# Designs tried in a protein design run: designed miniproteins, single chains, continued (4). Part 55

Each design is a single chain, and the fold is of that chain. pLDDT is the mean over its residues in the fold that is shown.

## One batch from the design tools (miniprotein)

Design m14010
Fold by ESMFold2-Fast:
Structure m14010 (fold): chain A 60 residues (1-60)
Amino acid sequence: MEKEAEEFIKKNKKLIEEYAKLLEQNLEDVEKAIKELILSGELTPEEVLERLKKLLEEAK
């Protein structure tokens, strides 16, 4: 799971950067929060991706 969470962050780094900017948060803090959500089983990587896309689309 931890390797999968890390791979998700690397693969979606640009999307996560945009989200961090939208929230006015540090990229590292947002990456850590996303990794913790995936590791806790609260959200799957696919669910995290869909939520990020939705939030960024709403910000347009």
Scores: mean pLDDT 77

Design m14011
Fold by ESMFold2-Fast:
Structure m14011 (fold): chain A 69 residues (1-69)
Amino acid sequence: SAAEEEAKRYYELGKELYKQGKYEEAIKYFNKALELDPNYKEAYLNKGKAYGKLKKDQEAMRYAVLALE
């Protein structure tokens, strides 16, 4: 669907920002992907990784667990 394609585009943009070290911006786009697809496990996983880079360990653990469900 168009919403699934848009979620994937936001996820890909978030990954690109993560690779650039722009972790807060990456989280913003992973959130946009999750608004369109709440079951997007890869977005939860990478959101957790970005929080880990920001030393927000409790948030990182929360989103890592959500990625496993």
Scores: mean pLDDT 86

Design m14012
Fold by ESMFold2-Fast:
Structure m14012 (fold): chain A 79 residues (1-79)
Amino acid sequence: MDERRRQSEEAGKRFTDHVVQLALDDEARAQQAIQALLDAGNLLLENRDQYLKAARDSQEAVEAALAQQKAAEAALAAA
C-alpha cells in the first residue's frame, strides 16, 4: 500500500474540516445576532399591544360609568 498517499489524504481532510468549521462558526455568530434583534423587536410589539389593551379597557370603564350616571339621572327625573 502507498503510505504516502494515505498521509496526504488525511492531511487534506483535516485541513478541509478546519476551514468548514471556521465558516460554520462565523455563520452561527451572524445568525445569533440576527435572532437577538428579531426577539427584541417582538418584545417591543408585545409591550405596545399590552399598552393599547390597557387604554381600551380604561375607555370601556369610563363609558360604563357614564351609562350608569345617565340611568340615575333618568330615574331621578321620573320620580
Scores: mean pLDDT 74

Design m14013
Fold by ESMFold2-Fast:
Structure m14013 (fold): chain A 99 residues (1-99)
Amino acid sequence: PPVVIVPVSEEERKAALLATAGDILYSAGDYEDSAKLYEEALSIKPDALTQLHLGESYAKLGDYKKAIEYYKRAIELARDDPALQARAQANLDKIEKEM
């Protein structure tokens, strides 16, 4: 149950740390473990950037169906972030070209 409202919640902080660990693993080429960390972050807190990164991890794993789904979710969550929407759209266009 919600106990305390703070400017940055412990939940949000933990999700950010998991997403950062996912970024490190993605950079190392460990796309399977990076995807797992992004999924854990999203189970704690919905986040458009983390949805985008999860899509990128699935694209690297060749799971284009999941990559497309997460890119679309990132675009929907980031309606007020045109830069993130543009990045997700570019990734969708790239997958469409590769398929």
Scores: mean pLDDT 81

Design m14014
Fold by ESMFold2-Fast:
Structure m14014 (fold): chain A 90 residues (1-90)
Amino acid sequence: MDKEAIELARKAAEAALAGDLAKAEELLKKAAELAKKAENPEKVQAEAGLLGAELARALAARSTDPAEAAELAAAADALEAKARERLAKL
């Protein structure tokens, strides 16, 4: 499960870089859900969240749609904040 959550986060990375924002967001959400069921869910969830945040920001920077860019940036900020908070408690 742990590696599957990280792999989904990585696939979200690849989808984002390919310009498939909807797929990237969906995969990121699935990675977060799987991370909750991992043997070390807090650490895996935090790692997946950081990867997702980095991707969402890269995607926002590449987006030509201001609304889409703003939504991705907000999602990235939320994911990073939550991941940083989880890491700080480990």
Scores: mean pLDDT 73

Design m14015
Fold by ESMFold2-Fast:
Structure m14015 (fold): chain A 97 residues (1-97)
Amino acid sequence: MEKLEREIAAAMVVLAGAVAYAALSSSKPEVTEAVRKILEALTRAAEAIEAGDIEAALEAVEEARKLAESLKDKLSEETFAELLKLIEQAKEIVEEV
């Protein structure tokens, strides 16, 4: 259903915003570029869902996860755990499409 695809895409954009907020609220300036790339990957996942390309959406979420892991030593343990949790939630949303 076209409505469901748009609702899932909207949820992905909300999760991307939550990721940015969590990371940037506790981050140093050097983290900003990696967070931007995570947001770009999650935005591509949302666009892929709207296009019906679930494989591309899953690949984009996996790219975001790898970028988040690169921040492990640059974020607090709490912020890093929350970031990974948000990315896992994004993956679960894509898998339900």
Scores: mean pLDDT 70

Design m14016
Fold by ESMFold2-Fast:
Structure m14016 (fold): chain A 66 residues (1-66)
Amino acid sequence: MTPELAELVARVREALAAGDFETARELIKRLPAPLQAVALAALKRARGEELSEEELEAMRALDLAL
């Protein structure tokens, strides 16, 4: 992960932790497609939605588990 992508991911995590799902969605749109999928899974988890095992594994693979 590049430093710029790591910073963007950190901002997504901060927005999710704050419960600011609108800001999180806008930041996720700026991520590359593979990271968008993982970040959307993180958003679903933050909202209390069910995640598949594949989504959970993808989040852990990119150290995006909150």
Scores: mean pLDDT 71

Design m14017
Fold by ESMFold2-Fast:
Structure m14017 (fold): chain A 95 residues (1-95)
Amino acid sequence: SVEEYKELYKKDEREFDVLLLEKLRETSEKSPEAEELMKEASLKLSEMKSASVEEAKKLYEELKEKLEKNPLVSKETRDILIAKAEVIVEELEKK
């Protein structure tokens, strides 16, 4: 679940990042379409880190909608990507 991945991030950020990278790789190997989706997700997450809180929230909603509508993305891959996006927004709000 998203909450379980957020807990993992807080307890062991390195283990979280390794799992995130693995899920991105596994999903990308399914098809060229899945690979492009994972590249887009990674780009949006990177853009969120340098964005304003307002822009990051917009990118978060766009990412969430895209992941929820795509059958190539497993629930586990979706949950870990959403967890990363939520952590980024929370960290920006603390600024």
Scores: mean pLDDT 82

Design m14018
Fold by ESMFold2-Fast:
Structure m14018 (fold): chain A 96 residues (1-96)
Amino acid sequence: SEIDELQKEYEEEIKEFLEKLGEEYVAEEEERLRALVEQVQAGKLSLSDLPAAIREGVEYQKRLAAGEEVPRIESVRLQVELSLEYLRELAEEKEK
């Protein structure tokens, strides 16, 4: 299955990033992002105030909420790619 192959390949890469970043740091950043996304949804912040990968995810969720139908493989691919991009951005920021 194309989905199974995607998930397996990306799961290994995601695990590697999580091990490199540290579980505690990732958890703290996820909590911070959750608060930011909530403020954007409440109209208190602009989408441009979010990290690029997170902003793309929020825009995608808005399209789904508006009734756009997307094949499951495309939805899974986008979510995994955005997750990897976000972890990559976190790794780069932590090294600075």
Scores: mean pLDDT 71

Design m14019
Fold by ESMFold2-Fast:
Structure m14019 (fold): chain A 61 residues (1-61)
Amino acid sequence: SMEEELQKVQEQILNAKSVEEALEIGLEAVRKDPRLKEPILEFLRQIGRDDLAERIEEELK
């Protein structure tokens, strides 16, 4: 389900070894399922990673 995919992506982002790895995980997830875009951006903002949310939005333009 989308919720299970979102949880997996959230865990991968939290366990990312670098900012670049977290960004790539987020971008790949949205490219695979565009419905994940807003949930991922909201998650990033909730954990105080507004910088990553902005970069993902810019890369997807």
Scores: mean pLDDT 86

Design m14020
Fold by ESMFold2-Fast:
Parts: structure tokens; sequence; C-alpha cells
Structure m14020 (fold): chain A 55 residues (1-55)
């Protein structure tokens, strides 16, 4: 569960850096990246929780 918190922090930092470096952010591209990050976090959260609860 702590690993998920670290993952969220890292994802937030990376997203902020990408947004700052992007001079002309494409709304579609930004939405896609954000969506992918959210999905990765959600998937990791569910898998980690399921494994911990089952174990």
Amino acid sequence: MKAIDELLSKASKEALELLKANKNPDPQEVAKVVGEVLRIIGDALQEGLEKEKAA
C-alpha cells in the first residue's frame, strides 16, 4: 500500500514536468497521458490489494 502512495507521487511529478515542458499541449494528448496514468495506478492498486487480501 505504501508502494502505491510512492507511485502516485512519482506519477504526479512526472505529469507536472511533462506539462511544464510542453509549450503547445494538445488537449487530446494530455487527456490520453492522464488517462493512462490513472489506469496504471488503478490496476496496480487493485492487483496489490487483491494479492494482499488473498495472501
Scores: mean pLDDT 67

Design m14021
Fold by ESMFold2-Fast:
Structure m14021 (fold): chain A 69 residues (1-69)
Amino acid sequence: EEKEKLKKELLKLIGEILDLIGDILELKRELKKTTDPEKKKKLEKEIEELEKKRKELLEKMKELEEKLG
C-alpha cells in the first residue's frame, strides 16, 4: 500500500523533472539566438535557477527510489 503511494509520487516527480528539463532546453535555445548582452545575462540567470531546481528534484527522486528499495 505505502509502496504504491511512493511509486505514484515518483512518477509525479519524474513528470516535474521532465517539464523542468524542457524549460531549461527552451531557455538554452533562446540564449543561442540572443544577440543582446542584457538579455543573455537574464537568460543565463534563469537557466542557473532552473538547473538548481532540477538538482533538488533529482535529489528527492533519489530519496524516493531509496525508500522503494
Scores: mean pLDDT 83

Design m14022
Fold by ESMFold2-Fast:
Structure m14022 (fold): chain A 104 residues (1-104)
Amino acid sequence: VSSGDYEAEIAKYKERIAKDPNDAEAWANLGFVLALMGKLKEAEEYAEKAIELDPNYANAWAVLGYVLALQGKLEEALKYYEKALELDPRNALAIGNLAFVKLL
């Protein structure tokens, strides 16, 4: 994926947030794209915002876990992946990454 593909996704989610600042899904997805770009501090802040808006949105917890795993905070990442799975046992991001973190 090129930097241009990430820029398009960022613009899309920023537009969603501009129209509805309570769109927890848009905040979480923007955080995920920023994490893929290595902007881990911004990704963490946006994932935390998504959780603040909707603490039952499993993907927001999974994205925060993913950001923390990329920062090397594996024990904290594990806890947030487990929280995501408590909310949605089929959360693909949490399932894949939780299994990997537990193996390490």
Scores: mean pLDDT 84

Design m14023
Fold by ESMFold2-Fast:
Structure m14023 (fold): chain A 59 residues (1-59)
Amino acid sequence: SMMEEAAKEGAERAYEAGKAGDVEAAGRLSQEGVRRGGGPEAAKMTEEGAVRGILEGGA
């Protein structure tokens, strides 16, 4: 669905920023995912993406 697609794009961007070590951008992009996806589930998905990116980037 469009919501799922928007949340996935937001999560991917947040993940990439986190993986690059840009925690500030990862946090900002999690909010962008909410705006595009329009809900709490999108927020959780983008937040999880950011956290996972940060953890994997540090590994």
Scores: mean pLDDT 70

Design m14024
Fold by ESMFold2-Fast:
Structure m14024 (fold): chain A 85 residues (1-85)
Amino acid sequence: SAKREEAEKLAREGLKLLLEDINNEELVEKGLELFEEALKIDPNHLATRLALVAFLESLLKYKREKLSEELVEKLEELLEKYGKL
């Protein structure tokens, strides 16, 4: 469907930004915004949810001390919202 294709495109663009430089907070925030837009279009897209969850868990486990408190809160919010099924 057109909605699924749009969601997959946004998620792929988000992943590219996240993979470009995980230590760049601006790129991380932009990548997360694209994943959030993808999931607003198709909240049940399993591949997008799994990719987001894997990235959120990685950031919280390995980079938490390098992130602002506001960004950490946003990561935890997204994980709560999309990380359950």
Scores: mean pLDDT 79

Design m14025
Fold by ESMFold2-Fast:
Structure m14025 (fold): chain A 106 residues (1-106)
Amino acid sequence: SAEEEEIKRVLEEAIRVARRLLELADGTEEEIREAGREAERVARRLGAAVRKASSLSLETVEQLGQAMAHLLRAARLAREASPETRPELRRAAEAAIRAAEKALEL
């Protein structure tokens, strides 16, 4: 359906943005903060797409929720841009990718 295709597109964008956050682990504070803002925008778009879809399985909803939660956490850590939290940022981004990839398989 059109709603399912929209969710798929936003999930693919979420994976791309999360991968960018991993690549920017050694980037400038400004680049990491900008990537964090983009991650937050994508997470909000994912939430909006899920609200429009009326017939998702419970497993799909759970994985979409996990992807959004991990992406929002990665976005927050990226905005803080603290060198001490880079391992947490990396783990959050990796978790977002895994949840989004699992959602795409459903």
Scores: mean pLDDT 83

Design m14026
Fold by ESMFold2-Fast:
Structure m14026 (fold): chain A 75 residues (1-75)
Amino acid sequence: GEELIKRAEEIQKEALEVLKKSKSVEAINLAIGASLLAIGAITNVELGRSEEEARADIEAAEEVLKRAKEAVKKS
């Protein structure tokens, strides 16, 4: 569970950096999406819900964050 929380915290940190540096609507929307998925994963772990589902949400958030970083480079 702790690994997933640390991964989610890193996603939120990197998403915040995208939000601080980018004026691209696409990058901003993707960074927000990644952050929301990470928050959902943390909530699921802390409430003792599905760790498997939380892991899938974190992996999805990492992919969305990667797309956000690519959108920043194209701006």
Scores: mean pLDDT 82

Design m14027
Fold by ESMFold2-Fast:
Structure m14027 (fold): chain A 94 residues (1-94)
Amino acid sequence: MEEARRHLEEAIRLLEQAKEAVDKGDYETAIRYLREAHRHFLRAAELAGKPVKGVALSLLTISAIWALENKDYETAKRDIEGALELAREMLEEV
C-alpha cells in the first residue's frame, strides 16, 4: 500500500497545482498537471485494488482537460475539486 499511497499523494499535489494554474489563467500548465495526475491515479488504483475509484478519478481529470480545451473553466474547476475529494477519500483507504 505504500507505493499506492505515494502515487495518490503525488496526484493530489498535481491536482492542487492544476487548480492554482486555472485560477491564474495558465490553462496550458493546468492541462499538463492534470495529465500527470491521471497517470498517477491509474497506477494508485491498480496497486490499491480499487479500479472503480481509479476510473472515476481518471474520468474527472479527463473531463477537466476537455473543459479547459473548450474554455469551460467553471466545469474544469468543479471536476478538479471533485477529483481532489475522491483522491483524499481513497488515500484514507490505503
Scores: mean pLDDT 83

Design m14028
Fold by ESMFold2-Fast:
Structure m14028 (fold): chain A 55 residues (1-55)
Amino acid sequence: SAEELHAKGVELYKQGKRGEAAELFGKAVELDPTYAIAGENAKRALEGKPLLPLP
């Protein structure tokens, strides 16, 4: 699911694998285009910015 891909992306980002994290966030958006937080986090991961916090 899109949520599972986003969670895996967050874990990769914590490991310093920002490119791989961005790829998983992109796949999450492909599965659910309304999952806006994954799209924003893909951009942030590529730019080296902190990921958006979950509620």
Scores: mean pLDDT 78

Design m14029
Fold by ESMFold2-Fast:
Structure m14029 (fold): chain A 58 residues (1-58)
Amino acid sequence: SMHDDQQYRQGMDQLSQLLPPSDFFNVSQGAMDLRDTHGNISAVQYVQNQVIQAQNRN
């Protein structure tokens, strides 16, 4: 849905600011794979979890 797409983009934008380029690349690949295999909701949940983990490390 448009809402899920917006949440996905917002989370990916946050990750790009929190993670080094190599780590961001790896996470983005995982998110895209989840989106393709399990759908937008699973990808959003994964991205949000990665944002929380990155914030806790910084």
Scores: mean pLDDT 82

Design m14030
Fold by ESMFold2-Fast:
Structure m14030 (fold): chain A 113 residues (1-113)
Amino acid sequence: MHGGGLPYKSDLKWEDVMRLVDTLAAIARERGWSAAELNALQALANGTALAIDGRAKSVENLAANLPDPRYAEYLRELARLAGESAEAIRRHLAEKLRELGASEEAVEEVEAL
């Protein structure tokens, strides 16, 4: 697949996406998550950055292309939060990570992003 990185509107948002990806990768290593779960988390990280940028339709497109219905539903919820405060979006992500069985330490790292 020729998936060039989704260029968000500014370099600052790309840096936030990379920090989120690194945090989620650390959680995945701790939990021993599968490649499919890692791919879903990467989609959640990208969706979170797009939602912070207010790009609801782009988040909806990510949901439509994600095979796991649970993670697709999370992305649709993020699309509804598009343009809300970064704090509200990160809080929503933290709640979903708890539902996925992430440790409280890992969830606190996401909330601190």
Scores: mean pLDDT 65

Design m14031
Fold by ESMFold2-Fast:
Structure m14031 (fold): chain A 80 residues (1-80)
Amino acid sequence: LSLELILRAIGLILRAIGLLFEAEKIKDEEAREEALKYAEEAIKKAKEALESEDEEEAKKLLEEAEKLLEKAEKVLEEAK
């Protein structure tokens, strides 16, 4: 796996962890649970990308992780 893809995966995992902490502060239980679900799934996808030996598969998994983080961020933004 290229260094670029490894760094992207690590960055997405760190971003997801940040969103998990932000979600815990949300009073809306449904929004909190939805954001947590997206962030956790994004971490899972990024981890799968790091474990992948195929760079194209890793890129696809990272794109899926990024999209999940965007969904989590939107849920948290709408809940504020």
Scores: mean pLDDT 83

Design m14032
Fold by ESMFold2-Fast:
Structure m14032 (fold): chain A 70 residues (1-70)
Amino acid sequence: MSLEELILEAGRAGKEGNWEEMEKLAEEAGKKFGEKAGEAALTVGYSAGENKMTDEQIEEAAKLAAEKAK
């Protein structure tokens, strides 16, 4: 799974209120792509849940976060 895909899935989990799955995806991103990648996944996950982001907003946020985390 790419960094963008991991962040996207973390965002979807956060939107659904599945914080356990979101945190696991963020941990996987951090292990594979580094600490900034894990933080990016957590940020998108929490933001998706708290701000009730649409699927399109989560996809856009995941793409931008993945590019910024490299």
Scores: mean pLDDT 84

Design m14033
Fold by ESMFold2-Fast:
Structure m14033 (fold): chain A 69 residues (1-69)
Amino acid sequence: KEELIEKIKELAKKAGLEIEFEDGEIYMVGDEKLPTELVRLLLELNKESRNWTDEEVEEALKAIEEAQK
């Protein structure tokens, strides 16, 4: 899980995105689209670190994908 957090931070930094982690939740600063690879890592991290349900993972994925349309 530490490796996943590091990968997420690296991808966000390379994409010029400012991402904040607060109590295991992710907040984006700005209106930039998230890279698909970053979205996948974020979902994997939340499942591993927060014991997210399949419903929560699917809802988060849909919200991020819709925001990028």
Scores: mean pLDDT 64

Design m14034
Fold by ESMFold2-Fast:
Structure m14034 (fold): chain A 85 residues (1-85)
Amino acid sequence: SEGEAIVEERLPKAEKAYNDKSKEGKIEQLKLRIETGDLQIELLERELARTSDPERRAYLREQIERLRKERERLEEELEKLKKEL
């Protein structure tokens, strides 16, 4: 490179910047997954509200509960990644 570059001092900083950028990408993916999950839960809750059949209601409740547990896992992973930045 043009001018004086102290490679030994700058390599760790460049690697840190690359790793932080990679974590930012993972954070954005997790946010998108949480948002799409929230929309799916909303749609299922709306279907549950208009459904009178007990067996279908039980099925919808199970699907909603599964998605809510997955959302909780994604939120925990998101918070861990944010703390590492």
Scores: mean pLDDT 80

Design m14035
Fold by ESMFold2-Fast:
Structure m14035 (fold): chain A 81 residues (1-81)
Amino acid sequence: GEEALRRAEELAREAGRAAHEGRYAEAARLLREAARLLRENREAVVDWLVSQGLSREEAEAAVDRAIARAEALAERLEALA
């Protein structure tokens, strides 16, 4: 769970740098990869967040919100590319 979350965070940071440099298509691709990684590892990420002190409801909401935000931002960036 932790490894998948850390990789998703790394992809989001890379996307931020790409967007700052005007590379919107690359930024969107990185955000979609981060969202995919979180979806594929959702249960493991939720379990890890619960181990860190979140309730299961809070952990599930946090992961689902992160996925939705990444996908929404990717769509907006794709429109600019």
Scores: mean pLDDT 90

Design m14036
Fold by ESMFold2-Fast:
Structure m14036 (fold): chain A 64 residues (1-64)
Amino acid sequence: SRARVEALYLEIKDLYLEGIISEETYAEAEAVYLAYLAGEISEEEAIAKLEELLKKAKEAKEAA
């Protein structure tokens, strides 16, 4: 659902605001979210890309 895409994006944004992820990684997540809103990518593709970015961000948080 759109709510799932939004939830993933907001979780990544929160990690960026905490200083856990770089501005570059956050910009990549934003690009995915905007592409989804524009209808350029599917919901499944947006979820997959955002989940991969979130997993990487959480691993970085555990290492920090």
Scores: mean pLDDT 81

Design m14037
Fold by ESMFold2-Fast:
Structure m14037 (fold): chain A 75 residues (1-75)
Amino acid sequence: MKAELEKKVKELEKKIAEKPDAKTYILLGIYLSQLGKYEEAEKYLNQAIELAEKQGDDITLSLARMALSVVKLSK
């Protein structure tokens, strides 16, 4: 439900503020896209891509790129 998604977004935003990580940015992007907040979703997914590239995490990088493509197609 929308209220549960909004709660999850707030929890993930707190986690990002304390310790940024690419997987948390991907989850934020997915939940924000489900809420129809496509611009914010793209912002966090781009952050996930940059962080995954710096860390050499090819799996997380692929997931972030796929999520970004889905969000862009949803516009």
Scores: mean pLDDT 83

Design m14038
Fold by ESMFold2-Fast:
Structure m14038 (fold): chain A 69 residues (1-69)
Amino acid sequence: SALLEEARALLEEAKALLAPLRDSTSPEVQALDKAATALYLEISAENPDPARVRAAVEALRAAMARLRA
């Protein structure tokens, strides 16, 4: 689905953004990592809930915008 494709693309962007920041303990980096993990769990569920996936995508976009890397 288009939503799952968007979610996977966003996770790859978040992963690339987090890779150089692996050792950072900043609140913004921790928030981004938690948002990415939450989205990964939602899309990895046996029956992904589109509403929950959409909410997780929105949360991850917000976390990425705050980091502004």
Scores: mean pLDDT 84

Design m14039
Fold by ESMFold2-Fast:
Structure m14039 (fold): chain A 67 residues (1-67)
Amino acid sequence: SAVEKAEEYLKKAEEALKKGDYETAEKLIRQAERYALEAMSKGDVDRAVEVLKRAGELRKKVKEGQE
C-alpha cells in the first residue's frame, strides 16, 4: 500500500541520515512524503500524518547537518 511504501522510504531516509548521506536522505524523505500524501488521499489519514511529521523532523536534521 501507499502508506507502507511511505513508512519504508522513511526508514531508508533515517539510515541515510545516520550515515551522513544528506543528498540520499533528502531524496528518500521526498519519496516518503509523496507516498504519504497518496495514502492520505485514499483514506489512510492517521498513518500518513505520522509519516509526514517524522519526515519533517528528518528534514530539520538534514538542514542542521548541512549547516
Scores: mean pLDDT 84

Design m14040
Fold by ESMFold2-Fast:
Structure m14040 (fold): chain A 55 residues (1-55)
Amino acid sequence: SAAWQQLEAQLREMVARGLALGASEEDILESAAALAKKLGVDPQKAVKIARQIVA
């Protein structure tokens, strides 16, 4: 869906910025979960996507 495509794009941008700033994987995954909760999306799914992007 369009909402999931938008979330994935936001997660990719967030991960890229986090890595550029030297954030830990743990901090990035916590940020992904927080973003998902704010958007009313399953945080576990957002963490899974963010983990795949970090790897």
Scores: mean pLDDT 80

Design m14041
Fold by ESMFold2-Fast:
Structure m14041 (fold): chain A 66 residues (1-66)
Amino acid sequence: SEKKKRLLRLIGEILRLIGEIFDLRLELEKEEDEEEKERLEREIEELERRKEELMEEMRKLSEELG
């Protein structure tokens, strides 16, 4: 099923984003430079937004399958 393949691809992308977000959060915890902290916070916020968008797409697709 093409919908199931798309769901698996969405899951893979979401997992990748979760990993990237956690790596950036770890860097943020170690960072002492305020400008770099703001950069990391903006980067995390953008990735969180993208993750939420993909999770919504996954939810809608899952509802179509069940």
Scores: mean pLDDT 86

Design m14042
Fold by ESMFold2-Fast:
Structure m14042 (fold): chain A 97 residues (1-97)
Amino acid sequence: MQPQRVRVTVTVRLEGEVPASAGPVELRVEKPGLSPGVGTAEVTAGASALTTAVAESYGVPQSSALTITEVKVDPALREAGVKLVLAAASVEVVAAP
């Protein structure tokens, strides 16, 4: 098997009034044989925001399956009643040199 880099880009929509105290949204992705990928999406205070997280993972794949294993949302977003909605997701697979 050849090494590959997997780049996952996830755009989420924050529905509701986002508090200024809210921290970033964290994205974790896993693919068997690759290192865990972790990315963060910055959150902007105000009504209805789009934010994008990018996570990269590298290694020799043991499976074609790619899993988004975790989307961590700051508790301040939940307390404010903000809903997280998946707006777009893309996966880029690149052969490593």
Scores: mean pLDDT 72

Design m14043
Fold by ESMFold2-Fast:
Structure m14043 (fold): chain A 61 residues (1-61)
Amino acid sequence: SANLELAEELYNKGLELEKQGKLEEAAILYDMALRAYEALLGPDHPKALEVRERLERLKKK
């Protein structure tokens, strides 16, 4: 669906920013992607868990 594609785009943009060392901006995009995946697929879906784990990793910085 278009909403799922937008969630994927947000996650990919976050990954791009993380590679550039823009951790705060990456965290914002990961949070947006996480909320979208949770709404579309549920909070226990593997994709939602993957994004959440990456976001939590950034918060340890």
Scores: mean pLDDT 84

Design m14044
Fold by ESMFold2-Fast:
Structure m14044 (fold): chain A 96 residues (1-96)
Amino acid sequence: MEKAKELAKEGEKLFKEGKLEEAIEKYEEALKLMEELGIFDEEMAEILANLGKVYKKQGKIEEAEIAYEAALKILEKVLGKDHPKTLEVKKELEEL
């Protein structure tokens, strides 16, 4: 978990710096580690939503849609359909 959080933070920093491809790489590394550990929680959903934002910035709309849908599925299960975080990701998906 700690290693995945560190990778996600590095990805966020790279995204803010406009290093989109490097940000994707770090987010994908974090997601792979979480999948290996069988962790599908709110933190994984946040990483997926951030990955969707990076893909959207690159114009990779199909990849962004897949990432947001994956995040939404986790958030609906963990937090419920009406939770503010779930609704934010749903709005991002609708605005693609």
Scores: mean pLDDT 85

Design m14045
Fold by ESMFold2-Fast:
Structure m14045 (fold): chain A 100 residues (1-100)
Amino acid sequence: SSDTQQTIGTLQSTVQSIQDLITRMTDIMRRTVQRTGDQSVRDRGQGIVDGIQQQGRQVQDLLQQVQQGRVSPQQGNQQLDQIRDQVSNNVSQMVGIDRS
């Protein structure tokens, strides 16, 4: 269905966006460590990056399930929205670190 194709396209785009985001968040973490000299920023920032990497894997798994017809487009969109909220929360935490 058109809904299935749209959901697959959105999931594929989201996987690529999360990979780019991981690179940017890692850069923010490293720059903040260099600016502040605070090594605890590295540990907190790495935890956030690891969380986003886990969310990226969840989107990849969801993509496979939708492609295999094991998850409906509607269920796929609902789960993707939840993952996106978790990604947004992790990004907000990293922005908080960058401003410290």
Scores: mean pLDDT 87

